Designed miniproteins, single chains. Designs and how they scored, part 32

Each design is a single chain, and the fold is of that chain. pLDDT is the mean over its residues in the fold that is shown.

## One batch from the design tools (miniprotein)

Design m1097
Fold by ESMFold2-Fast:
Structure m1097 (fold): chain A 89 residues (1-89)
Amino acid sequence: SETQQLLQQFQQYADQARQLADRARESTSREEFERLAGQASDYAQQAGRYAQQAAALDPSLRAQLDAQLRDLTGYMQRQMAEAVARIEA
């Protein structure tokens, strides 16, 4: 179904965002960090758009998808926090 395709896209983009956030945390330069963090943000934003489209087609998924998006945002913030502090110091 269209909803299942959107959920698959959400999962794929969310997984990519998490992987890029992990790489950003381990980055050794400001330029590498900014590139990876930017890419992670772009993938997370696209994941959010797929989640909103899926929830529009199936409103019963809204609460679950909102929770998963909050978890994604929190994960990314945690993974990048130390690198931000270190690079900006």
Scores: mean pLDDT 87

Design m1098
Fold by ESMFold2-Fast:
Order: C-alpha cells, then sequence, then structure tokens
Structure m1098 (fold): chain A 90 residues (1-90)
C-alpha cells in the first residue's frame, strides 16, 4: 500500500528521535525512490518529497526533483542545497 508507506515515512520522520532535517529526509526519500521498482510506491514517495518542498517554499524545484530521480546528480545537489538554504533562513 503506497499511501500507507508514505504515511509511515511521514510519521517516522515527524516523530524520529534522530532529529532529521528536511534536507536529510529529502536525501533519504530520493535514495528510496531510486531503489524501489514499484511505480505506486515511487509516486507516493515523490509526492511526499514534493510536499516537503512546497512546505519550504520550493515548489519550483519539482522538475529538478524529477531529474534527480532519473539520475541527474547535479539536480539532486541543487534540490538538497536549496533545502539546506531554506532551513538556515527559518
Amino acid sequence: DADAASQQLRDFFSSSPLGLSASQVAELLLAQIKATDDPLIRQSLLDLLLTILDRMGLSDLAEAVRRAVAGDEAAQQAVLAALREAEAQR
């Protein structure tokens, strides 16, 4: 269940004693999206990542996220750098 997997990830990171930042969560989500063969799970994880970006005011990076998922390392670094910058300016 892709919706249940996405909800579990949201609950895990929101309650995690590790204190993960949005950029750390995004990096883990990108790794999971690249590792999964299930298109429904991939879409749910992508939707979660896009939700994090929207909450940080970075919805314009949606296409960069899609390139990062396709293996564009420069796009991945740009997304993570923008999240770190947004976190620093809270």
Scores: mean pLDDT 73

Design m1099
Fold by ESMFold2-Fast:
Structure m1099 (fold): chain A 103 residues (1-103)
Amino acid sequence: MVEISDLLSEKEKELIRELAERLREAGFSEEDIQKVVDLLESIPLVGMSEEEFRERLRELGFSEEDIETIVKIATELREKYLASLSPEEQAAVEEGLKRGEES
């Protein structure tokens, strides 16, 4: 019994916490980490394309070097998150992104 909104919300918060820890390890300030956390609390990471995520980070004033670091960490965590789900849960998350199509 999975409600994708509840599953996504709980798993997204876990992902956001790990992302914040990885950003600290990469040398980001708490202020910069909070900007990324606030963004992901507003827009789910698994619901954003890499391009949209990069654009949002630019709007927050991150440098291109910082954006590359953040995107790399976020992509690795997104892959771990998806890999931690059952095949049925993975399909439910993908369906919840409203795509079904890759475009």
Scores: mean pLDDT 71

Design m1100
Fold by ESMFold2-Fast:
Structure m1100 (fold): chain A 110 residues (1-110)
Amino acid sequence: KEEYINRLKKEKDRLKKILEEALSKVPPQYQEEFRAEIERLNKLIDKAIELIKNDASVEEMRKVADQILEEARRILALLEKAGVPQELIDKVRTEIDRILFIINEYILEK
């Protein structure tokens, strides 16, 4: 339990730094939408951490993982639309994939 929580917190911190860098490259007209999507993603990651702490069901964990994946797709599409460099988009994708990997690994060990 605690190992997965600590791993998720570490990857969340890495993702935050990469998303802040990506936000600096986003044109003003997309910044509000991008900030809203980042806030939604952060809340879902926090929810995943809380579900692990509370020993929530596999169904609840799968639901939050699916929501994170859907939010990730929206963020990545927005970054592409905003003309953010591909190198930064790839870094965002990689960190989200790591978060999802940790959640799925926890589900399998449960």
Scores: mean pLDDT 87

Design m1101
Fold by ESMFold2-Fast:
Structure m1101 (fold): chain A 101 residues (1-101)
Amino acid sequence: MVSFKEVREIVEEANKKIEEILDRAAQRLGLPEGVRRLIKESARRFLEDVFRKLAAGKITREQAREEFEKFVDSFSQYLTPEEKEEIRKVLEEALDRIEAL
């Protein structure tokens, strides 16, 4: 039986890393604090929803990857190629850790 506590800890760690990447990008672009907060809150809700569905077996790993690519694309105007790769790496590491449970 997969521990929902362990899944939650993996998701929280991934969310924190992605929020740090998004905050660096927003600061580089000079975005106001209110906009930066909305971006981070939107990202957290999206990622928590996708990981929740994955953990519940409602979507496949491949479908989760498709949702994550849509997520990265939605921020493409704000992110460098390097930051996009960093986000993809964080998400793939989280998927691998959940699959290993």
Scores: mean pLDDT 81

Design m1102
Fold by ESMFold2-Fast:
Structure m1102 (fold): chain A 104 residues (1-104)
Amino acid sequence: NVSKFNQLVDQAIDLLAEAKKLALQAGDTEAARLLDNAMLEIVIAREFLTQKDYKGAIDHLSMAAQLARQAAKRSEGTSPEASQLAQQASDYIQQSRNIVQQIQ
C-alpha cells in the first residue's frame, strides 16, 4: 500500500527532524549526525522505489532504521526525548520496509 508507506515514511522523517533538533539543543552532535544520515538513507530508498529496485529500497530503509536506533542509544543520557523520537522513527521505518517487501 503506497499510501500507508508514504504516511509512515513522512512521519518517520518528521520524528527524525524533531529528534535532531533536541539532540543539537543537548549538545549531542554525534546523535544529530546519525539522524541526518538516517534521513538521507530514506531519500535514497525512495529513489530506488521509483526505479522499481525493491531490494535497494529495503537495504537503505534497513540502514535508516539502524542509524535511527544508534542515535536513540547515544541520546539516552543527554536527551531522553530525542532518544524516544528516534526509536519511534526507527519503528516506522521498519514498518515501511515491511510494506516494500510485500510489493515483491
Scores: mean pLDDT 90

Design m1103
Fold by ESMFold2-Fast:
Structure m1103 (fold): chain A 71 residues (1-71)
Amino acid sequence: MKAMVEEDARRLEEALRWLEENKENIDPVVAYSALSILRAAARFLASLGAERAEEIARRLDELIEEIKEKE
């Protein structure tokens, strides 16, 4: 269980990094939707005890707020 949860958290981190690098080139609505989905997934994995997912969720919250401020 734990090993699978940590691997899923690693995949979320990769997706987050891609979104951070490409946020300027993505439609803001699409970016917001993708970030919201990833945030929900990260929070779920964190609830299963993935420490990495807690940090990912925090980074996603920060990026979502950044996008909101630029609307």
Scores: mean pLDDT 76

Design m1104
Fold by ESMFold2-Fast:
Structure m1104 (fold): chain A 90 residues (1-90)
Amino acid sequence: LREAFEKQLEEAIKKGEEAIKKKVKELVVLYFDTTGLTDEEIAEIFEKYRERLEKLEEARKAGAPILLHGGAPAQQAEALARLAEHLAKQ
């Protein structure tokens, strides 16, 4: 799973870099699946690609139509965490 995730992340990064180079106006979704990996393994792989990911984030802030999308379980966990936080605020 680590090798599959790393390849998927590398492909997503390359797709984002190509979108920036081609100045595409269509939304580019960069998908990678963190399922089956520990938080430590994910952090280690992200550190390996940190500079490239930071450049993609800078381009996104500058208006590039790039969206980073994790695996479905991770996205659901984030949505549930935000909902729980909202309900706790009063």
Scores: mean pLDDT 63

Design m1105
Fold by ESMFold2-Fast:
Structure m1105 (fold): chain A 72 residues (1-72)
Amino acid sequence: MEEITIEADSFEEAMQKLLDYLKKNNETILKEELLSIEEKDGKKIVTVKLVIKTKTPDKVIEKEVIVNFVIK
């Protein structure tokens, strides 16, 4: 399973970074699932499972990605 880590000063900034990343890859979010929220060393770590859709000619590909948001 693909895993991505995004570091930001706020959750809103982290979400914007994720959306910018997906936009560059021509990917859209179909489903999101919150897996865990942890606090460690003064940082908040939010782990989310995403189902992402990529459209190719005559096919739709769906993949699962784990995203770790590290909020400082």
Scores: mean pLDDT 78

Design m1106
Fold by ESMFold2-Fast:
Structure m1106 (fold): chain A 75 residues (1-75)
Amino acid sequence: SMARLQQAQALLKQAEQTRIEGEAQWGLYTMGSSASRINPEDEEKAREYEERGERVLRELTARAEALRKKAEELL
């Protein structure tokens, strides 16, 4: 039905936006890690930024994949 197609398209758009958001946030955490490494005393802060960036990327990537699967179930 047209309604199912429109719903699937909306979910796919949301999935792509979620994926882009995950990459953007990971990029910001990577920049924070690099900035922290300018001072050797802040090595632990650099690691925390890396770990948080990887966690956010993983969580948002998983959310985007779940949204794509929901869209595929409607088709």
Scores: mean pLDDT 87

Design m1107
Fold by ESMFold2-Fast:
Structure m1107 (fold): chain A 67 residues (1-67)
Amino acid sequence: DLDAIRASLLELRRISLDLARESEELYKYYEKLSVEDPNYEKIARAYRASAEGNRLLAQDADDRVAR
């Protein structure tokens, strides 16, 4: 069912964009904390990578919906 596949891709895009936004906010939060405590630098880098990965997933889903 093509409509079901398209709906699933749009939902994946929405979730991925939400996760990218949340990860970007957490990255900025932990980056500020890393100035006082270097242990937060690893956490900040992980959230930055998560934000980037989720933006790429959202773009891939968008491209698949557009054909």
Scores: mean pLDDT 84

Design m1108
Fold by ESMFold2-Fast:
Formats: structure tokens, sequence, C-alpha cells
Structure m1108 (fold): chain A 71 residues (1-71)
């Protein structure tokens, strides 16, 4: 039913938000450490970590879409 799909959508959104928040915090902490170890490559490191985060978030969003589609 539409109500069950809406409730599933809300639950998956909350779960995704929590996962993204955790990944963002972990990525920021790792980026800060790597930049401190090699400040001459700060921009390169930051961009590589940003791309990695974007790919991980994209994978989680795709998983969420597939779960909604299956319901």
Amino acid sequence: SMKEIEELRKKLHEELSEQVSKLSAETLARTKRLVAENPDKALEITLEEFVRLTQQVGALEQERVEKIKAA
C-alpha cells in the first residue's frame, strides 16, 4: 500500500542520514590526518577523499532506491 511505502521511505531516509553523517565524520577525520602528514598535497588528498565519500554515499542511496523498488 502507499502508506506502507511512505513509512518504509521515512525509515530508510533516517537510516541513510545516520550512515551519511557517520561516513562524513570519518572522512573528515581521515582527511585532516592525511593533510597534516602531507600538507603539500592537501588539495589532492581532499579531492580524493571527497570523491571516495561521494561514491560511498551514492552506493548507499542506490541500495535505498532498490529497497523501495522491491517494496
Scores: mean pLDDT 85

Design m1109
Fold by ESMFold2-Fast:
Structure m1109 (fold): chain A 65 residues (1-65)
Amino acid sequence: MAREVEKILAEGYRKAGDFEKAEELEERLKNGEEPSEIAQAAAYTAEKLREIGDEIDAELAARRA
């Protein structure tokens, strides 16, 4: 579960253009190093950021339609 959140973060970093951070996070996952506290905070933050992004995208689409 927490590991899946870390993977989503790595993808987020890649989309943001932060390949360095994405690589670091991927190496942590590959080595089996996962901080529980960061994973929990990341899960919450990722969910909220995704909701906000989705809402903005939906509103833009609705206004254009």
Scores: mean pLDDT 66

Design m1110
Fold by ESMFold2-Fast:
Structure m1110 (fold): chain A 58 residues (1-58)
Amino acid sequence: MEELIERALELFRERFPEPTERDLELAVSYVTSALAREGIELSEEEQLAIQRAILEEF
């Protein structure tokens, strides 16, 4: 779990170095899609944990 969250945060920071509220909404969709393209399949619980971590971190 922590590795997935850290990877998601890295992808978010690369795409949105200075995130706005709108960017936070887009980042959730973006990192989920980016991880899926890298062959990382997320469970619903993992997706929610990553979404929450991104939104609460920023």
Scores: mean pLDDT 74

Design m1111
Fold by ESMFold2-Fast:
Structure m1111 (fold): chain A 55 residues (1-55)
Amino acid sequence: PLTPEERKKLIEAIKKLLEENNIVPPKPLSDEMDPEELLDTFYELSAAHNQELLS
């Protein structure tokens, strides 16, 4: 259900979170990836990052 622009923004955000946390992605990120997988990855990394900052 993501538009191409939304997928691009998600990929950008995920790459940013991966870089900030020094995490190697299990799969290469692309705009062809399942939108559900992109969203799950984003939420997982975002939650972990916020926990680290608050801890």
Scores: mean pLDDT 66

Design m1112
Fold by ESMFold2-Fast:
Parts: C-alpha cells; sequence; structure tokens
Structure m1112 (fold): chain A 87 residues (1-87)
C-alpha cells in the first residue's frame, strides 16, 4: 500500500544520501568529520521514522507525507554534504 511504498522510497533515498556523504568524506580525506556525519545521519533517520509513524497515526496528504519522510531528512543530509564540499 501507500505507507509501504513511501517507506521503501524514504529508506532508499536516505541510504543513498548516507552512502554518498560517507564516500565524499573519505575521498576528501576528512575522516575526522565521520562522527559528526554519524550524528547527522542518526538525526535524519529519526526524522524519517517520526514521519513514518505520523503517516500511520495522522491524516497526512501525499505531499505532507513525502516532505516529512523524505524531504526534511534528505535536506538535512544534503546541507551537511554541502558543508563538507566547502571544506
Amino acid sequence: GLPELLREEAERRISELEAELRALIRELGLEHLLPEADRVVEEARRIQEEGIEALSTEDLSLEEARERMIGVPARLLEDFTARVRAE
């Protein structure tokens, strides 16, 4: 159903962004940022999990569900990736 499809999309997107971030940190030799990256990933996954829970307990539109499960956590990771690129 819709919750399962959104969850799969959200989990896939966040996993892709996490892998890209970790690869970038290693490529740039910025491994000292890995602990901060771990915290940002954990926060993104927490936000995603809260969005998944809200989908089951709240009457969310598809747009609201995508924003909470994908949009917000993805931007958190993308913002950190941009900061890493600026180092």
Scores: mean pLDDT 83

Design m1113
Fold by ESMFold2-Fast:
Structure m1113 (fold): chain A 64 residues (1-64)
Amino acid sequence: GTAVRLVREHEAERLVEENPHLSEEAKEALRQLLLDGHSIREAAEALLRAGLISEEQAKALMGR
């Protein structure tokens, strides 16, 4: 529903703001994965597997 989408958008935006060191491609992929209902862990693992972020960046995303 719309409310769930808005909450996910807010969470995605906040997480992107907390990780300004990510490339624009990684930020967009992160937002899309979170909007699609993936957890932060799943999104970080997917981005790491795709080579869009480093292991340190993935740990930072998951470790908060």
Scores: mean pLDDT 77

Design m1114
Fold by ESMFold2-Fast:
Structure m1114 (fold): chain A 72 residues (1-72)
Amino acid sequence: MEEEAQRHIERADRLFEEAVKALEQGKTDEANRLAYEALLHYSRAAKLLGDQELYDEGFARVNELMEKAAAA
């Protein structure tokens, strides 16, 4: 269970980093897609661990990126 959750966290972190880079390059649609995929992996990890704070932190991070994308 924890190994599966850790893989989801690692995937989410990579997707989020890719989303940040895409946004910096002006690829708004790609940034939003990657950020959403990151949130799904954070959600899965949080569910597996019973860790709502992990989800809340992931959601806040993704939401901030999406708001920046919408303002661009």
Scores: mean pLDDT 83

Design m1115
Fold by ESMFold2-Fast:
Structure m1115 (fold): chain A 79 residues (1-79)
Amino acid sequence: MELLIEEAKRSVEKALAEKNLEKLVKSVSTIVRQAALVHGEEAARRVGEAALETARKLGASEEDLKKLEEAIKEAIKEA
């Protein structure tokens, strides 16, 4: 579980450094979906929350944060 949270944080840092919103959404969605499938919905929510807070701290725009939040919710539902 901790490893997925750290992976999500690193993925957010890398995508924002590259200024690549598509990579941000895709990578975080993949990690969240994997967390849901392996550890369940509550674990997936924790991973998603960590990704969102990391993106917010790194200065992601309100629009980008909204897109990321929507992608996380869909990833959890799809799992």
Scores: mean pLDDT 82

Design m1116
Fold by ESMFold2-Fast:
Structure m1116 (fold): chain A 62 residues (1-62)
Amino acid sequence: MLDEFRARARAIPGVTDEEVDAAVERLEKTYESLKRSHGEEFAEKVVQEEADRILAELEARA
């Protein structure tokens, strides 16, 4: 999941490696927190939805 996010974000014109790394770090922290409290399936669903929103925001900015 996060490797796919990195690849897609890096393909967007004007997105820096630093922005991608910051977004991935945030997504990883959210995943670990939710996985512990609500389980892996819920964590994967929420993180995927957040990743899709971040990608849409980056594409809208480009």
Scores: mean pLDDT 81

Design m1117
Fold by ESMFold2-Fast:
Structure m1117 (fold): chain A 75 residues (1-75)
Amino acid sequence: SAYREEAEKVLKEIAELVKKLSPEAQKQFEQRAQELIARYKPKILAAKSQEERDKLVLELLKELLAVAKEILAKE
């Protein structure tokens, strides 16, 4: 799936950005990540195809990447 390949790249970008955050900023990221995961989890579980699941996971990861970039920019 093209969504899965892009998701892997986004996940690597998130990991690199999160490592640059202070311990306090990492905690902020974890809290916001838990909120986003809670929002997406029922949608992902309700998905009836692997492609729909991969697309939702990619959307979640892109939102997590945006959060990581926002937090890093304010440090």
Scores: mean pLDDT 87

Design m1118
Fold by ESMFold2-Fast:
Structure m1118 (fold): chain A 97 residues (1-97)
Amino acid sequence: SLLEEILEFVEKYLKENLGASDAAIERFKREFERLYQEAKKAAPSLPDEVLLVVALIETLRMFGVPEDFIRKLVDELIEKLGLSEEERRYVRALVNA
């Protein structure tokens, strides 16, 4: 699933760049899934790709990941997901809020 693909990407990124532990990654995955389900309930009209990125940003902030790191990770993920220019603009506005 797209959710699993994003989690695999983020796990690799956090391990390689921040030295995240397996325990921290498992807790991150649980909180991300929870926030993703909450995002779907709050904005069911938005594409799943956008909701997943929103939930990812919220989870990274909750875990205290630095903002510059979040921006870099999100930019790389947006490229991977092939979001439209409008969707990219929306997501970037959320990162800069």
Scores: mean pLDDT 81

Design m1119
Fold by ESMFold2-Fast:
Structure m1119 (fold): chain A 80 residues (1-80)
Amino acid sequence: MMEEIEREAEAVFRGLRAGFVAADVVLSLRELSPSEALKLAFRLGGEIAAEIIERIAAGEVPSDEEVLAEARARGRALAA
């Protein structure tokens, strides 16, 4: 139980970091207010954190490189 809570907490932090990376990609490609950029970062961070939790529950070990690459791709798609 405690180890699973720790993994979920780690996934939340990883998701938030990835969400900020994705939002930064959007901000580099189009104009966003600081408020819009922060809202986007938190929204994407929550979505990515949930995906990481689901992948870990399925027995996957998503790497930071994979998570950040997917976040950048998501940011580019949203900016298009």
Scores: mean pLDDT 80

Design m1120
Fold by ESMFold2-Fast:
Structure m1120 (fold): chain A 60 residues (1-60)
Amino acid sequence: MEERREWTIDEAAEATQILKEAVDLVVSRKESPEEAKVHSQRIDELNAQLDARRAAREAA
């Protein structure tokens, strides 16, 4: 149980959507080493977006 809500409703919804994409990409990465590079790049971008949203939440 969360002690305090730190995420805005919009931010939480966006983060959930990004997490779904990240999970899907992680699963897909196990297809080929070459494809894994592309998926790794995409996952890194998604992680950067999640990090940015956390920073925005803290700035609120």
Scores: mean pLDDT 66

Design m1121
Fold by ESMFold2-Fast:
Structure m1121 (fold): chain A 93 residues (1-93)
Amino acid sequence: SSSQRQQAQQLFRQGVRYYQQGNYDQAIQYFSQSYQLAYPVDPSLAAVSLSMRASALIRQGQIDQARQDRQQSRNIVVSSNSEDDWTSRVNSI
């Protein structure tokens, strides 16, 4: 829904602000919330939220989790060409 997308965008912007302030714990929390709300309605925002969470995780030295988030972000972008198709492809990876 448009309201769910708008809420996800607001959470993403808040996460970016925390990231820029060096508050990586809060940034990760907000990017996680943005990802969860965006995933069913805005795959591009979901992918960007995971990518930004990965950046915050790297800043905290959580390299393996960051790699997983970046890979999932790429998979969402590649698989999001149609609504019926992207769910099957994301689940098969």
Scores: mean pLDDT 82

Design m1122
Fold by ESMFold2-Fast:
Structure m1122 (fold): chain A 94 residues (1-94)
Amino acid sequence: ELPVLTPEERELLEELIELWERLLAGEATAEEVARRLLEMGIEEAKKRGITFSEEEIEELLREGTREITELVENGREEIEEGIKKAREWLEKQK
């Protein structure tokens, strides 16, 4: 019932899992994770003809950093479960 991942989608999912694992281990900051997620979001938006100003990007980065920080502080267990399920799903796709 889960969709089959393309090689590119698999690599992207593995990168996302590693970013969250590094964040939880204290090896990456909330800002670093927010910046990478924002970069991926901007790339996808461009493919759909959506563009952002520099001011909008800076605002999104500030808000994203805050949201990720709060999520780690209040939802650490949910993130760990999400990573586990994502890795199990990814292994099933091999």
Scores: mean pLDDT 78

Design m1123
Fold by ESMFold2-Fast:
Structure m1123 (fold): chain A 70 residues (1-70)
Amino acid sequence: MTWEKLDEEEFEELKEEVRELAKQLGVEDIPDKLENSKINVTEEEKKYLLQLGYLVLKGWLEEKLAEKKA
């Protein structure tokens, strides 16, 4: 599948989903650690990297939550 850059609304929804998943797994600090990582890049590059980071984190958290329910 081709990955496309999320718009602002989609990105905010992604952040909320990730925070909810992290809360269910007891790792609420992980999203905050991702956002507080000091990255010396442009604002556009930072937004891109954060979107990728949240997408990867969402997939990992969803997999862990599914394992817990099985």
Scores: mean pLDDT 72

Design m1124
Fold by ESMFold2-Fast:
Structure m1124 (fold): chain A 66 residues (1-66)
Amino acid sequence: AVKELIERLKKRGIEVSENEAEAVIEAVKENPNPTDLEIKALADALGISEEQAREIVEIAREVLEE
């Protein structure tokens, strides 16, 4: 899951560390449909935009469904 998320994000032009990818996987695993406030909190934690955080969450859901 973590390595697959990193590879998919890299194809989209988004680079995250293994620690950041693990945090995203755990967050999405606990809550696959985060609210706008939760997306904003994730974006702030990762130092990215809300739009990028939404894209990361979407890809993480796809990775967890496979």
Scores: mean pLDDT 77

Design m1125
Fold by ESMFold2-Fast:
Formats: structure tokens, C-alpha cells, sequence
Structure m1125 (fold): chain A 115 residues (1-115)
């Protein structure tokens, strides 16, 4: 995929918000099949974002517009404070309601088109 090659050559990373470790493992397996560099995916667990410090750190990662391509939200919801930060800093958010190889690839293509 040209989109995956473009992303791999970019210095920018993607934040991937997941509900659990099982979903993270599924994303990593699909990423491997697509040839995505796993070091360019930063995983956040929705349960950790209920705590002030992890929420603040996630907000700081979203504010890093030079190093962040965007946010992919996999089979969960992005907390409102993080959505507001992404909107303020013009960081694109793409939702993947059903995780698949096709849907993950399309999410990366959409992020590249918006940035």
C-alpha cells in the first residue's frame, strides 16, 4: 500500500486508543500483516484515561502536532477532553468501529489525506 509506505517513511506517529490488551494485540497483528512499523503506533487504553495524570499525558501527546499524524479510536470512545484538545490543535481523529485489515488501512489513508 502506498499509504503504508508513506506513513512508514514519515517521522510522525499515530495514537491508537483501544479498550483492552486483546484489541491492542489484534491491531499489532494486523499492523504486522500490513507492513506497518509497530514503533510508530502509540497505544492508549481507555480505562487509563479515567486518571488525571494519564489523561494529561495523552493530551500532551495530541498537542505534539509536529510528531503526531492523528488518532485512531478502535472499538471504543475517545474521552471528551481529548477530543477537544484534538479539535483545538487540528489533529484528525478516525474511528474504527470494527477492526479489520481493510478498516485499519483506510484509517491510515484518511489520516494522511487530512495531514
Amino acid sequence: SKAIEEFNKSDKKILVLVPDEETKERVLEIAKELGIDPSKLIFLFVKDLDKPYPLLMAALLIRDTENLLGVIVVETELPKPLRRVAEKYGIPIVRVDELSKENLEKAIEELLKKK
Scores: mean pLDDT 86

Design m1126
Fold by ESMFold2-Fast:
Structure m1126 (fold): chain A 66 residues (1-66)
Amino acid sequence: MSAEELVSRILSLSETGEERERIIQKAAEKLGLSTNPVELLDIASDPEMGEKFLKALDESVLELQP
């Protein structure tokens, strides 16, 4: 997975930055990771961790949707 692909996925999670941050935070918590944006970008550079993070993002979106 490319970093550009991950960034595109993150930008498509919500139209508001606040909601994106909430989704990202929940996904990071599911994986036992910090919510530091720099650490999340480092994880995105690892193909295996990037895929796990995308799955956690998808699960977080579903859990946060009414």
Scores: mean pLDDT 69

Design m1127
Fold by ESMFold2-Fast:
Structure m1127 (fold): chain A 72 residues (1-72)
Amino acid sequence: MREEVTRKLSDAILEAAKSGKPVTVEIETELSADEVKSMAISAAIALGIDADIKVEKRGNIVTVTITPKGKL
């Protein structure tokens, strides 16, 4: 569900910001890669975190790689 995906993305973005290192998370979802990427970008902005976000989808698994760049 959208709420679960948003939670996983927010947790991954916060982990990337805390570590200063790229974080990769796999999310099982029916949402498209573009939808998940938009959600991740929105979550990063809401958290005040500047990050490079890459998204790939294979079947129902979306792989999101978050590279922290600092604060917005």
Scores: mean pLDDT 81

Design m1128
Fold by ESMFold2-Fast:
Structure m1128 (fold): chain A 64 residues (1-64)
Amino acid sequence: ATAEALRRLAAQAGIELSDEEAAALARLVKGDPRGIRLALELLMEGGPDFDFDALLARLRERLA
């Protein structure tokens, strides 16, 4: 559910997430609305050419 929601929201911002990328983000945010918001903020900062590994590292920092 959370992975599908993240894919849908990213697509609305012009960003295509793979199933693996969406699942990795969903595992970190654990359905928390704050975590979902932070993930989307970082995706929007990176744009279409974002570095996913760097995004995951920053998300982990902000959630810790």
Scores: mean pLDDT 77

Design m1129
Fold by ESMFold2-Fast:
Structure m1129 (fold): chain A 99 residues (1-99)
Amino acid sequence: MSPEEARRKAVELVESDLSPEELKRALIELLASLKDEEAQLAAIEGAFEAAEREPDLERARAALEAVIEAALRFIKDVTKATGISLRAIGLLLDLELAE
């Protein structure tokens, strides 16, 4: 899968009508299916962009939690995995402070 296709699929999942639990599972499954780090990073960026636009706070939270889990499990570069996780945690804190 190309990085562009991976990003698009991640955005489509976050913009879907899936429940928070289904969204988290689907994002983790998408990232697990990607063998190329460039595609994994593109999917993660797509998930971040879509989560920032998600009006349902529970779905936004589920997407960010999926990104943390997937980064820690599938991104082999520890520095990249840590950076992604910290970004997701920052966005989760912003959601908690919003309402």
Scores: mean pLDDT 84

Design m1130
Fold by ESMFold2-Fast:
Structure m1130 (fold): chain A 72 residues (1-72)
Amino acid sequence: MVTVTATVTGIPPENAKKAGEAAEKAGKETPGVTDVKVEAYPDKLVITVTAESPEQGSKAVLKAASAALKAS
């Protein structure tokens, strides 16, 4: 298993919770993902994905980051 971390910036504080929930959902929907952790800060999200392979982890953080930005 591998852990991949991504940081998403530019999310308004009022949208951080919604963006974080969207990121977690999108990450968990990726095949081969075993865990998704989202840490919400006032102006950023830190998304940590645990996956069976680097490829699955990379796909998961990309989907999670995209979902967070769409939700913001």
Scores: mean pLDDT 80

Design m1131
Fold by ESMFold2-Fast:
Structure m1131 (fold): chain A 86 residues (1-86)
Amino acid sequence: REALDALIATVREQLAAETDPEIRGLLEFMLDLLEIAKKSKDLDSQLKALESIRFLADSRSDHPVMREVAALVDELIRQLEREKEA
């Protein structure tokens, strides 16, 4: 799925540029969740993973990278919910 692959690519890019060990740890955990969701190919599992990532990003909304991840995750959740209705 193009949108999920784009989010994975963005998180990897941010992880490569990030120097804060705490934020790097969160990005690594988010990346693991995204890769598991991608392998499952199950829409409900993908939505649950994205909701978990959103919660993690919101917990560190003081950081610009986390706000960017949260915004991208929110957009992808909306897209997947529309697919579930169709």
Scores: mean pLDDT 80

Design m1132
Fold by ESMFold2-Fast:
Structure m1132 (fold): chain A 87 residues (1-87)
Amino acid sequence: MKPVAATVTVAGAVASRAVAFYDPEKKTVDVYVGAVVPASAAVPASAVATAEGAAPATVPITAQERWTAEDGSVYIGLSGSATVAAK
């Protein structure tokens, strides 16, 4: 596996940073996302990952961490993995 540039869209959130690790042998992508959501937003159960050399994939979120700032913003850390087809 090697790190690749990735864009991850999380429903209801503004993703400020995403990192993906694409394994061309296994055709899998592991995704790590940091995002900020309003306090009223639901925590997403999945994310869509788009990485160089791989097709976009819906990645189920299997781990999440959440913390709330004084201004009411919610910071979330998400991770998950999925099988993807290569481009």
Scores: mean pLDDT 61

